# Designed miniproteins, single chains, continued (5), part 43

Each design is a single chain, and the fold is of that chain. pLDDT is the mean over its residues in the fold that is shown.

## One batch from the design tools (miniprotein)

Design m17478
Fold by ESMFold2-Fast:
Structure m17478 (fold): chain A 70 residues (1-70)
Amino acid sequence: SMEEERRKLIEQTRKAAEELTKTYPKKLAAEIIDGVAEIYAWMLRKEGYPQEFVDELEREIRRIIEEKEK
């Protein structure tokens, strides 16, 4: 389901964020995660996912970035 796919992408992004913030400065890690989110959004739109699904995924990824910057 789209909901399950979204949860998988969010979890993968969280794991990546955790690893990146341990290896790189927080600002650089946040920039990398932001770039990944942009690629995911493009990919999902190309694959025909509803814009609402893409918007929700981008919103949740943005929350992860904000948590790492605080």
Scores: mean pLDDT 74

Design m17479
Fold by ESMFold2-Fast:
Structure m17479 (fold): chain A 91 residues (1-91)
Amino acid sequence: MSPQEQRELELDVLKISAESTLFVVKRIVEKKGADNPEMAEALARIEELVARMEEIVAQVRRDGYVSDEQLEEVNKLVVEISELENKILAL
């Protein structure tokens, strides 16, 4: 596998993971506290971060190339999503 193919695979895995996190978090908020402003705000932020990740992955598929900047941005999105998931789970 080329370094670029490895980067594309890593981005696909991270995207699937992020989408799965969003799915689980939505169900938690629906069950426990759609009326809780902290849960609603954290969920809305996760939705924005996942949408941004989907945009980056779509751009990579069009270009056939993963830049260092795109990889760094996706890694930052993953960290923020994980922190927001943990916040929702703690509420």
Scores: mean pLDDT 85

Design m17480
Fold by ESMFold2-Fast:
Structure m17480 (fold): chain A 78 residues (1-78)
Amino acid sequence: SLKKKLEEVEKEREELEKKEPVSLEVAFKLAEIGRIYYALGEKDKAVKYFQKAKELAEKAGAPKEVVDALEEAAKYIE
């Protein structure tokens, strides 16, 4: 179930965020949540999560390719 997967990934994101709020791992979990929302047809939430993932990836020092991919994902869904 996509809804159960969403709950699992959100829990993983919350635990990672408590330990290291600005990290690539948290950014990738936010992107995963965005993908699940998109699959559920919740485009507005998907865009929000990809935007958050991009912002965190930038703060964590991610390569430009990673940041650009997250920005493009948000724009594509929007």
Scores: mean pLDDT 85

Design m17481
Fold by ESMFold2-Fast:
Structure m17481 (fold): chain A 61 residues (1-61)
Amino acid sequence: SVEELRRGALEVVEQLIKAGYSKEELDRVIKVLTNYFKERGVSEEDIEEIKKELEALVEKA
């Protein structure tokens, strides 16, 4: 489900932030995740919402 994909993406990005990944590396991970969601048939609207949440986590780090 979209909710399961969203939760997984948030968990991955949070773990990478805790592991000390750079903002540039995190931005690349977000691109990979959003491309994966597109390939899995997630709507562009849902992808944009998830992307905003992931980017907000990186900004807080």
Scores: mean pLDDT 84

Design m17482
Fold by ESMFold2-Fast:
Structure m17482 (fold): chain A 111 residues (1-111)
Amino acid sequence: MRKELIEKALKLLDELIDAARQLAELNKGTRTGEMAAEVARLAERIKQLIEENKTKLSIEGVQKVINGTEGALDLVKHAIENKDDDVIVQENVEKALLALQELLQWLEKQI
């Protein structure tokens, strides 16, 4: 169960990194693109902390990472699906960025 949850978290983080990088390229040279690139960077940092601290994380902690990553991934995917609507793209990227910043700060306090 714990190993399966960690594997699920890492897979979701990889999906988020890929989606955020795609969104950053679609919005290259804009503030939205910079925020999307930061989403990818934060997801990469969260992934690294999970990989380095597998034994220090509670089952509840891993579930929190899964839930936070799924939420951010849904926001980034919604931005990609609505790529021609600058307002929807910006709002979803800003929400994803904030959610990952809060998740990273929480995770750093767990280890």
Scores: mean pLDDT 88

Design m17483
Fold by ESMFold2-Fast:
Structure m17483 (fold): chain A 100 residues (1-100)
Amino acid sequence: MEEIKKLLEKLDELVDRALAGEITPEQFVEEARKIYKEILDKIKTAEEARFALEHVRSLYERVLEELQKNPDDPRARTVLEVLREIGEELQKKYDELVKK
C-alpha cells in the first residue's frame, strides 16, 4: 500500500507539472504510463485497486475543474484523456480481483 501511495503522489506531481507547462504533453503521456504500470504491478488486493481508482478519479475531477476554467487548454485535455485510460485499467483490475 505505501508503495502505491508514493506512486500516486508522483502521478499528482506529474499532472501539476504538465498543467503548469513544465513538461510537454508527450513527456507527460510517457511518464504517466510508466507510473500507472508500476501501480498496476504493485496492486495485489481489491482494496488497493479501489484506493488507487478513487485517487485517480479525484485527480480527474480536479483537472476537469481546471479545463472548465480554461476550455481551450490542450494540456488539461491531454491529462484528462490519460487519467481516463488509467482509471479504466484500474477499474478492470479491481473487477478482476473482486469477481475472480
Scores: mean pLDDT 83

Design m17484
Fold by ESMFold2-Fast:
Structure m17484 (fold): chain A 70 residues (1-70)
Amino acid sequence: MREHVEAVAREILAYGEKYADKFPEVAAAVKELQAALADPSTTAEEIMKLAVRLAELVIKATGENLVVAA
């Protein structure tokens, strides 16, 4: 289950990293998600919440829509 959530989170992370240098809020969310993915004790639910938050921040900053199949 966690591996499936990690795959979705990594796609969102890669998209967010493209904007991290331009938007400090996106950079912070990218770091939070990277730390969660690096920690094996982080739950799949926590990873998904952080991934969704990063996607929302990118959408707000860029005006683009990120389609996430959860």
Scores: mean pLDDT 74

Design m17485
Fold by ESMFold2-Fast:
Structure m17485 (fold): chain A 73 residues (1-73)
Amino acid sequence: MARERKERYLAELEAHKDDLDAVGRILQEVVRDYREGRLTPEEAVEVIKKISELLKTPGGKGADIDAIRAALA
């Protein structure tokens, strides 16, 4: 179920919000699930939005929008 998978990703991001490596792995899994049709575009956007917020932390500060755009292209 896409909804359950989205909620799981959001929970994992919240649990590992200070772990940039884990956040990066979750982003890769989200992109993969989106490409395989396991996530709707709306659900993928919600998870990516959460990832973007986490990357605003001092340790993860940087540009992620270009990488997200490229992954979804």
Scores: mean pLDDT 68

Design m17486
Fold by ESMFold2-Fast:
Structure m17486 (fold): chain A 115 residues (1-115)
Amino acid sequence: MEKILEELKEILETLQRQLERLAPFTHPLVLATRRSLQEAAELLQEMIEKGEITVEELDELILLLTTAINLLERALDSGDLSPEQQQILREILKELQENLDRLSEIRKELEKKEQ
């Protein structure tokens, strides 16, 4: 459990940095992404403060990050963004995909402990 909580703290810190980087964006799909990431950050903080994690909470967190990834991909495909804005969103997308992989591994570890 302690190792999982440390990984969740690192993911939370990454989400908080991503929210700061997305703050100047006014694009509707980026604003929707920020809402999904804010909900994910709030859920992560509650899980960390509680000190216990359920598979159901991880599934909700995975869904929120997957939603954010889909919204950012749609924003990149919109043609409404500068090259500099596209670069920021691509970097955030990569970080979100890496964190989604980390959460999927944590979920598998929790399922194995129930056997």
Scores: mean pLDDT 87

Design m17487
Fold by ESMFold2-Fast:
Structure m17487 (fold): chain A 108 residues (1-108)
Amino acid sequence: MATVDAALDAIVSGDPEAVRKALEELIKQGEDAVLELFDRIVADPARRAAVVKTLNENPKVAYVVFYTLASHPAGRKALLRVLRDERYRDFLEALGPKAQLILGFVLT
């Protein structure tokens, strides 16, 4: 979907404001649309690597991504499903200490 592609492009751009706007539009489409974002991230090793690199090198982007998702019921449910599903394990394990701390913090 165009909204998922916009969110992926925003994350890789490293622009926190673009990320916030794109994720807010994605969240309006519900939990499954947010899960589709993570499915698209893990489906392509090059895309997964680009997203992980951006989140690890840009703590403010990581904060905006995880906080925006966690602050809405649909996004929070999608994040909790990502954390417990083996399909996303390689992505989660590739996150650096700062990104992992941010993810843990926003889910408390």
Scores: mean pLDDT 86

Design m17488
Fold by ESMFold2-Fast:
Structure m17488 (fold): chain A 80 residues (1-80)
Amino acid sequence: QDALVAEALRRVEEILEEAKKRFEEGEPLSDIAAQVSKDLVALVEEMRAAGLSESQITAVAQDAQLRIAELREEMAKKLK
């Protein structure tokens, strides 16, 4: 359902925004990465339980991975 996909994408944005806040508060990148990984695993389980198709779950996960890579690069540049 389109509403479930939209909700999953909104949750990804919330996870990334919380990661940014933790980084600004001085949390180590390793701790932030561990928490993001945990939150994403929980989101994937929520999507599967909600009845999203494997194709929809894969698409959301791929978008999340790309955004995480971009955020990680952005954070790493600020540490140099």
Scores: mean pLDDT 79

Design m17489
Fold by ESMFold2-Fast:
Structure m17489 (fold): chain A 83 residues (1-83)
Amino acid sequence: TERLIEEARALAEALRRGEVSEEDVKRVIEALAKHALWAYEQGDYEKARELLEAIRELAEAVRDVPGVYRAAEEAAKEVEEAL
């Protein structure tokens, strides 16, 4: 829940500090989206929603990084369309 949102913000800060690459952040976004879709298929709608919220928070936190922002927005849309 709150922890996933905090971790998403921490990842965005790490990207801004150059501690992780844009490709590393995109891989995390892909992993979050896959986990959200898997949780939904298992009937864990609360977990799917929490993961979607984390992707959306990450998207907002990286609005100034166009390539990563686009990846996060596309991932969020894919999860939303499945829910």
Scores: mean pLDDT 82

Design m17490
Fold by ESMFold2-Fast:
Structure m17490 (fold): chain A 80 residues (1-80)
Amino acid sequence: SISDEICAICRDQLIGKAFQASCGHHFHVSCLISYLQVKKIPLADAKCPLCRKSFSDDDIAKLTDDYASFIKFAVDKVLS
């Protein structure tokens, strides 16, 4: 189960659904997005921070959707 895995970035246990890369590594969506933002890495060039394997097109699509949802939520909350 995904909930039994550890986030490779923060090393905390994953609760519920998390982002699972095609390389098999698991991350909190928030941890992965924060990592990419700090490193100034575009989503299209995103790589697994643990094994440095390039994300698949499917991984990029999932992460882009998660990122868009996260940014929309953050923008709506700030503008309120």
Scores: mean pLDDT 69

Design m17491
Fold by ESMFold2-Fast:
Structure m17491 (fold): chain A 99 residues (1-99)
Amino acid sequence: SLSREEQEEIAKKAIEEILEEIERMLEEDFEAFLADIAEALAAREELLAQSPSVAEQAEITVEAIREWQAAGGTKEAALEAFRKALEKLAKKVIERAEK
């Protein structure tokens, strides 16, 4: 079993790696990123019909997309919205592991 501190360190590193990849995608092809987001939103109902854990992940992703759109849909707003969503997801995963 991993300690809470070890789980938080792993989550932090994973979040940083994911955000670096998102930033790269936003810099290289913002239109492709928008297309991927549109596809994810279209798949939402199928994702919500999966297990509760998949449904939670889908809802957090949809919330992040909505916050990004509300902030003006910029590259900077996307990084902030996805950072917040990933941190929220990591917290839920760690809390579930402690139960």
Scores: mean pLDDT 67

Design m17492
Fold by ESMFold2-Fast:
Structure m17492 (fold): chain A 87 residues (1-87)
Amino acid sequence: TEAVRAAIERLAAAETLEEAIGAALDLIGELYEIALKEGKEAGLAASREALELAEKAAAEATNPDARAILEALARSIKKALEKGKPA
């Protein structure tokens, strides 16, 4: 989704740890809102998209704080998906 892509781009562009954490929390909130409004399957699909985008962004990240948060976010989303939950 556009919201998921925009949130990952904002996280990847973060210059501080605080900005990166804030962007990650906003993304998690957006994924949860998609699941609540559009149903579990839509939330799972958005979470899979977020995982793919987060892993790619982490590999390309130049800022180590942004990379660390992207890697942590990807691990969290992957763990949630393994349990059949939106991230």
Scores: mean pLDDT 81

Design m17493
Fold by ESMFold2-Fast:
Structure m17493 (fold): chain A 69 residues (1-69)
Amino acid sequence: ASPAEILAAARDAARAAGNDALAAALETVQKSAHTMSREEALARAEALVRQLGSLEALLAVGKAIQDAL
């Protein structure tokens, strides 16, 4: 999956889990996805989940990223 696809999957999972703040932050990072590697996209998603995520959002985002890889 591309960096944009990883961040989009994470965003959609965060929104579905009810974490609109995390989803908005992931959407903002996705706008710069063309400037980053897959590893950078994963690291940024992880950092945002750690900063803004609940346990439910962490599980949902983790699964969505794994399914996108």
Scores: mean pLDDT 80

Design m17494
Fold by ESMFold2-Fast:
Structure m17494 (fold): chain A 82 residues (1-82)
Amino acid sequence: SAEETIRELVEEGAAAMKAQKTEGDAFRVGERIALEIARKAGVSPAAAFLAANGLLQGWKNPEDFEKIVEEATKKAIEAHKK
């Protein structure tokens, strides 16, 4: 399902995002993840952006990474269902 694909790609993207050392590199990784989510999950660019932006915001707030990413992923799935 699109929901399962979004969750899987976010989990894979989290590892790549956590490896980044600069905000510029984190932003570039986020852009790649957004495109991959849109393509593979078949979701709108808006839904893909919500999930990828969650990963970027998690990178900026590493202490709250898991919470920020889970909340953003739920919003992305909800946006796809509408």
Scores: mean pLDDT 84

Design m17495
Fold by ESMFold2-Fast:
Structure m17495 (fold): chain A 68 residues (1-68)
Amino acid sequence: SMREKAIERLREALEKGEFPDPAERVLARTVIEWLEAGKDPVPGLEKLAASDSPVAAGARRILEIIRE
């Protein structure tokens, strides 16, 4: 399923050190938990990616990984 593929891609990205910022790592893990719970993380990630938040770049990267 697309959800299982998204979870696996995010886990791989975390393992490869693609989130060196601890805040981005927490965000990525939270997104995995939301996907595992059957929740849609995309609307929240799009808002973060468009914001001036320190994790905006991380949110954009997570969206790219999920959408691949």
Scores: mean pLDDT 84

Design m17496
Fold by ESMFold2-Fast:
Structure m17496 (fold): chain A 103 residues (1-103)
Amino acid sequence: AAEEKAREARYKLRKLLLFSPEKPITLEDVKELAETLARNGDVEGAEFILDLIASSRNPQSPENVELAKLILEELIKAGHTDAARRMAERLAPHVPELLDFVK
């Protein structure tokens, strides 16, 4: 159930990012999939999206910061606090406010 739902969300996210060059991907599309991955305990999928934010042209954009906080919050709620903290530390050079969020 939860793992299968996370796998489906991860597949949809990869398909959107890699195979939809014709249509702009909205932050809302990515946000919904990111929430699903984090909520279902897919730490690897959540980490992938956070890494994508860190590698973006504007990791400090309000939308990217909001998405990162949302993913970290859902990871913490799911009991993956150590993973959330590690990801916040990894993004801190780009988005230092995330460290305050996970403390």
Scores: mean pLDDT 70

Design m17497
Fold by ESMFold2-Fast:
Structure m17497 (fold): chain A 61 residues (1-61)
Amino acid sequence: SMRRADPALAQQVGDNVEQSFRDHGFPEEKAKAAGEEVRRMVRQGAEVSEINRLVTKFMRE
C-alpha cells in the first residue's frame, strides 16, 4: 500500500542505514539511534527526502 506502513520495509531501510553508519566508523549507539529513527519515520509514512534529511543530520552530528 502506498500509504500503509510496511513493517518489513521499515526494518530493511532502518537496518541498511544502521549498517551504513557502522561501515563508516560511527559509534554503535549513533548507528542504532539513526536506524531506529529511520524505522519510525518509514512506519509513519515519511517521504524519502525527509529520511535522507534525517540521515544527513545524524552524519553531521
Scores: mean pLDDT 78

Design m17498
Fold by ESMFold2-Fast:
Structure m17498 (fold): chain A 70 residues (1-70)
Amino acid sequence: DYEVVRRLLRHVLEALGFDLSDAQIDALARKLTEYAKEKNLDLEKISPLEVLAMIGQLRPEDIEAALALP
Protein backbone atom coordinates (compact mmCIF):
# COMPACT_ATOMS: atom_id res chain seq x y z
CA ASP A 1 0.00 0.00 0.00
CA TYR A 2 0.97 3.68 0.11
CA GLU A 3 2.86 3.36 3.43
CA VAL A 4 5.02 0.46 2.15
CA VAL A 5 5.88 2.41 -1.03
CA ARG A 6 6.70 5.58 0.98
CA ARG A 7 9.01 3.67 3.37
CA LEU A 8 10.83 1.81 0.57
CA LEU A 9 11.18 5.00 -1.49
CA ARG A 10 12.76 6.93 1.41
CA HIS A 11 15.10 4.02 2.22
CA VAL A 12 16.23 3.67 -1.43
CA LEU A 13 16.77 7.39 -1.99
CA GLU A 14 18.66 7.85 1.32
CA ALA A 15 20.88 4.86 0.40
CA LEU A 16 21.66 6.63 -2.91
CA GLY A 17 22.54 9.86 -1.05
CA PHE A 18 19.35 11.84 -1.72
CA ASP A 19 17.88 13.81 1.20
CA LEU A 20 14.30 14.60 0.16
CA SER A 21 11.72 16.34 2.36
CA ASP A 22 8.68 14.48 3.72
CA ALA A 23 6.47 16.44 1.29
CA GLN A 24 8.61 15.40 -1.69
CA ILE A 25 8.66 11.74 -0.60
CA ASP A 26 4.88 11.76 0.03
CA ALA A 27 4.17 13.24 -3.42
CA LEU A 28 6.40 10.70 -5.20
CA ALA A 29 4.99 7.81 -3.13
CA ARG A 30 1.42 8.78 -4.13
CA LYS A 31 2.35 8.77 -7.83
CA LEU A 32 4.19 5.45 -7.48
CA THR A 33 1.20 3.91 -5.66
CA GLU A 34 -1.14 5.13 -8.44
CA TYR A 35 1.20 3.63 -11.07
CA ALA A 36 1.41 0.31 -9.21
CA LYS A 37 -2.40 0.07 -8.96
CA GLU A 38 -2.80 0.92 -12.67
CA LYS A 39 -0.34 -1.87 -13.59
CA ASN A 40 -1.84 -4.34 -11.05
CA LEU A 41 1.51 -4.73 -9.27
CA ASP A 42 1.59 -6.68 -5.99
CA LEU A 43 2.72 -4.15 -3.39
CA GLU A 44 3.28 -6.96 -0.83
CA LYS A 45 6.11 -8.31 -3.05
CA ILE A 46 7.60 -4.99 -4.15
CA SER A 47 11.39 -4.59 -3.76
CA PRO A 48 13.58 -1.45 -3.49
CA LEU A 49 14.90 -2.09 -7.03
CA GLU A 50 11.33 -2.28 -8.36
CA VAL A 51 10.58 1.08 -6.69
CA LEU A 52 13.52 2.60 -8.60
CA ALA A 53 12.25 1.06 -11.85
CA MET A 54 8.78 2.54 -11.24
CA ILE A 55 10.25 6.04 -10.75
CA GLY A 56 11.60 5.74 -14.31
CA GLN A 57 8.05 5.00 -15.54
CA LEU A 58 6.46 8.11 -13.96
CA ARG A 59 5.70 11.13 -16.13
CA PRO A 60 8.55 13.70 -15.96
CA GLU A 61 6.00 16.41 -15.06
CA ASP A 62 4.87 14.46 -11.98
CA ILE A 63 8.47 14.02 -10.81
CA GLU A 64 9.23 17.73 -11.35
CA ALA A 65 6.06 18.78 -9.48
CA ALA A 66 6.95 16.56 -6.50
CA LEU A 67 10.56 17.80 -6.35
CA ALA A 68 9.35 21.44 -6.47
CA LEU A 69 7.65 20.96 -3.07
CA PRO A 70 9.47 22.40 -0.01
Scores: mean pLDDT 79

Design m17499
Fold by ESMFold2-Fast:
Structure m17499 (fold): chain A 100 residues (1-100)
Amino acid sequence: MKSIDEIMDEMLEKIKELAKESKNEKTKELLDKFIKKMEEIKNDESLSPWEKLKKLSELYQEVIDEIDKLSEEEQKEAIKVLDKVNDILGEAVEKINELI
């Protein structure tokens, strides 16, 4: 069974690859911002597993809020990437929840 840190590392690696493959500059900028926040959550030794899970859920809402600020054309490209980010985050959240 993987530790919470290993699950978060796998999540971060998948999202980093998604950012690397993205050709849209705005989408890449958003992914880089969220990767940084996810790394901060992972590396915060003061947070319990439950608190890390809560922070990841809050981060998902911040992603949606940032997408809503984009133009309609930019939103279409970002939504495709966001769906993949949501799948990666959902998988990580589910795996972490099984450990607590």
Scores: mean pLDDT 75

Design m17500
Fold by ESMFold2-Fast:
Structure m17500 (fold): chain A 65 residues (1-65)
Amino acid sequence: DPVLEELIAAGLPEELARRIVEQLKKNGYAKFTGEEAERVREALKGSKLLQFLEGEGYVYVTPAG
């Protein structure tokens, strides 16, 4: 899975990377809060497959195209 491989290569734990992929397939987005939101934000700064939006204490992840 190219998205899963990109997220792991960016430094996300496999568990968290898998949850992003599964939530995107199920809901079209993934939402994270607290420590997980910070990890996801840092990993997605260079992503070519995914994008994110920040809010108060959370991060929304969506496909980039």
Scores: mean pLDDT 79

Design m17501
Fold by ESMFold2-Fast:
Formats: structure tokens, C-alpha cells, sequence
Structure m17501 (fold): chain A 93 residues (1-93)
């Protein structure tokens, strides 16, 4: 699977990210949430921000999305920032 820089990842469409989630074995529930909060014109970064901000999204869904994002990102600093945000969001739930 192709690894993405931060700039490439931030340009990734919701549709492209859903295909990558399927390739990485994400649950149907996770895919359904990404489709529910994402508009076709949204970038994955915008969808991720909405998922993290929504307290009704299950922790397992957020965990799968963040895991998939980290698998797709080649930039270690971006991976570390994603992990920090993920931990911060879970600590507030």
C-alpha cells in the first residue's frame, strides 16, 4: 500500500480513504461512520476532525480510523501529532 506525506494525506478524498479503510480491514461500522460524517467534497482531514469532535462516535471506530491513518502516513511527526490528538480526545470522554 502507498504511504502518503502530510500534504498528500491532507488532499486525500473521503472516497479514497474509504477504499484504504476497506484494504486495511476496517469494520463496516467504521466505514458507515466515515460515510455519515463525510461529504463527497471533504478531505479525509476534515472528516477525521469531525469524528474526533463527535462524542457519540464509538471509541472502536475512532481507534480503527486513527490506526488506518497512521498506517497510510509516511511522516513520523504527523503520526505523532495524530496519536497525541487521539489520546487527548479519549481522555476527555
Amino acid sequence: MKKYTEAEFNRMTVEEFIEKLKELGASEETIEYVKKVGEPSDTFGEVLARLLADPTVPEDVIREVVKAAKELISDPEFQERLEAEYERVLAKR
Scores: mean pLDDT 75

Design m17502
Fold by ESMFold2-Fast:
Structure m17502 (fold): chain A 77 residues (1-77)
Amino acid sequence: GERYVEEVREAAARAVDAAEAGDAAAYTGAVLRAIGAIEDARLAGDREAAEEAERIFEAVRRAIAAGDYAAARAAAA
């Protein structure tokens, strides 16, 4: 279960770095990786990991949208 959450945290951290750097291609890649990890958790039947991973990723995306990269990094950790 924990592996899927870890993959989302790693992808989310990359998304924050890419967003802060203005690297749209890297940001898109990181977002797709996070979505893939959430989907893999759902397909594996690990609902708790999928819900936790989705909650983490949503928190990171909200912080990025607000321009608060410090809060986004904290949410990804």
Scores: mean pLDDT 86

Design m17503
Fold by ESMFold2-Fast:
Structure m17503 (fold): chain A 59 residues (1-59)
Amino acid sequence: GPALSPEERERAARRAREGVLAGGADEEGKQHVYDAVLAAETVDEANAAGVRAALEAGV
């Protein structure tokens, strides 16, 4: 998929973190999701990382 800019990665990571926080994730879970999405280089990787990390956080 298309490459993410640094600003797009941070925005995606923040949105993913807010989503899992709304779903009941704790501080560790929301940080895990943020870090996983922030490490993604493409939109497809960001989506996959966010979903996986959210499941790991119990959301």
Scores: mean pLDDT 79

Design m17504
Fold by ESMFold2-Fast:
Structure m17504 (fold): chain A 102 residues (1-102)
Amino acid sequence: MKEFIEKVAKRLGVKPEDLIATAEELKKEGEEAVKALIDTLENSTSSELKLKAAFLLGLIGDPRGVPALIKVLTDPSEDPFVKEAARFALEQIGTAEAKAAL
């Protein structure tokens, strides 16, 4: 976990603590935050925004993100680091559906 958080933070130009703080605030927002992150992951043309969305979905741990994360992981045209973040997120969420995709 720590090593991957540091790797994502470096790529995004932020501190690991800032990513964790963002995830905690988004957890408080609940369903609307999860929907916005799923929308970003599915519809953004920015690999950086998709990386951030996938990673935050993993830290939040909400299973509603699982179908979008599986789609990203299995897309051959997706950025390899975004796919790595989707794998991390599925591992963190840890539902039977998420684990079956790994």
Scores: mean pLDDT 82

Design m17505
Fold by ESMFold2-Fast:
Structure m17505 (fold): chain A 85 residues (1-85)
Amino acid sequence: DDSVFNDFVNKVSDVWKKYLPKMVEARANGDYKKAREIVEEMEKEIDKVLNDTLSKNPNLSQSVKDQMKNIADGTKRTMRRLYEM
């Protein structure tokens, strides 16, 4: 569980680090359409990371699955809030 959870957290962090500066740059340039598309791409990639991890690790404890879902949802919510500001 711990190694799978840590790998998942690192992958979500990598997605965040990849997309956050691109979204900020698009907004700074006044390209709100591009910024929204970047947010949508990030959300899609987070969902893929979560789905792939859950499907490859069906025997994970429910508490670990819930924590991973909460991290994915929290990351998506934070990015949308930053986009809307």
Scores: mean pLDDT 88

Design m17506
Fold by ESMFold2-Fast:
Structure m17506 (fold): chain A 62 residues (1-62)
Amino acid sequence: AAEGEARAGALGDAHLPTIRKVNEALKANPDATLDQMAAISRAAAAGEDVETLIEKGKEAQK
């Protein structure tokens, strides 16, 4: 009903940075497979940096 006093209801705002990181990782690997995209998305959801997302994506390719 209310977000209260704590800034805990930032699910949407938290999701935006994750989407941006995924987009940046995909720009570095534009021909990524579905498996690579899944690995990148999972790492982004875990709060990893773009650099780590790119690495995870490449690892998933193997």
Scores: mean pLDDT 66

Design m17507
Fold by ESMFold2-Fast:
Structure m17507 (fold): chain A 93 residues (1-93)
Amino acid sequence: GPLKIYTVLVSLDSKEDAEKLAEEAKKYAKENNIPVTRLEIREVENGDGLSKPVYVVSITTESKENAEELAKEVEKYAKENNIKILSLEIRVE
């Protein structure tokens, strides 16, 4: 069948916090031999033009188990470092 990809999507209200989470996710993946096919940070403007931008960290892997492990590590790191996560989801494509 077609290759399924799994993307961990983390939304934050801080660019610095998004960069810290992305760096930790990359480090964790490397140390645990988790292949990451794509990791990016996007600035998303709210459609109302009145709210502050949201930053989305996207971490893509070819394994559901690896995506779930990365999501748990990101949530743990955020809690330990007082980083506010607005939303966290895993998307399948």
Scores: mean pLDDT 84

Design m17508
Fold by ESMFold2-Fast:
Structure m17508 (fold): chain A 115 residues (1-115)
Amino acid sequence: GAMTVEEAFERIEKAIEDIKKAQNLPADEAIKTVRKAFEEIVEAVETLIKNKASPEDLKRFIELLKEARKTVDIALENLAEKYPEKKDELMAVRFTVVTGLHYLIKLLEEEAKKL
């Protein structure tokens, strides 16, 4: 079945926890975990838009996206310090995911203004 708004919130909360835990993984597994978490967040955002989530739900989700962005930034910075040989790859993933999360925040802010 289609993902519900409630399931979208569960997915982003799980994604944030997975990203926090990723800092304790080897660099290659951490990268896979962060990329998968980002894909789950993208699907959750698509669900909010398709289901025409309330302005209150959009605002709450935007705060979780901001937390996810901060969590990615911290986790990948810590991993780059721990695995300097993987620093360039970790930096590329950090920039891609942080930039993607920033665009999702702006997208939901614009959707909230239409309601």
Scores: mean pLDDT 90

Design m17509
Fold by ESMFold2-Fast:
Structure m17509 (fold): chain A 102 residues (1-102)
Amino acid sequence: MEAEQRAQAEQLLELMRGLIEASLDPSRVVDVPELRPVAPELLQEALLEAAEYAERLGLLKVAETARRMAEWARGAEPTPEVSALALGEVARTLGEEFNSGL
């Protein structure tokens, strides 16, 4: 893996770890700005970027979930609930893949 790709992948993993931690304790949302509602276009781009980096890390289920959520978000209304649901599904899948030893 190229050094730049590895650094970006590590940043994505740290972000996803923060999302999982905040999902377990909602009070931590204030300390994880990335969990705050974003514009639908930015959410879609973030999910597609997350899918690309997850795929490069071999986290294929995370990549699939992120792409599915990005497509779903395109048709949804731009609400905080949409952002929270999409990010929550990706975080849940990341936790499952880590527990599976991938």
Scores: mean pLDDT 60

Design m17510
Fold by ESMFold2-Fast:
Structure m17510 (fold): chain A 77 residues (1-77)
Amino acid sequence: VEEEIRRVREELLEETGEWIYEKYKDKGLSLEEARELARRLIEGEIHAALPEELLRLGEEKREELERRIEEIRRRAA
């Protein structure tokens, strides 16, 4: 199950990073910066200065990650 959990984390990081990049690339955000921001949001390393939409995205993605991990654990039990 560790492999599935790692895969889910990687998928959510990539999805979130891609979404942030597409949303903010016109404001000078690079793909690497978007991926780092996605990692911080998912890990809960959130700065108060971030836009409300990104704070909400971080909450939603953390909830999704926890839900998917619980699903994997339930299937493995």
Scores: mean pLDDT 77

Design m17511
Fold by ESMFold2-Fast:
Structure m17511 (fold): chain A 77 residues (1-77)
Amino acid sequence: SAAADQELVDKFKEAVENKDYATAAYYRVKGELELIKRNGGDVEAAIKQLEEEARRIREELKLPEVAEAVLKAIEEF
């Protein structure tokens, strides 16, 4: 629903304002997957791309807490 979408956006904005980038990544990914699902998009392809993004965040950017937040959002979807 639009209300559920707005809640995810609000939580993302709050996390960014607090400089909590792991929580921000969690709500971003959760919102993206819900939007793709609602629009009949390829959720499996999106998950594969997000898993590769999480690997890059962990291995190349050295931000394991942000990578774990992305993977948590995928697992809970």
Scores: mean pLDDT 85

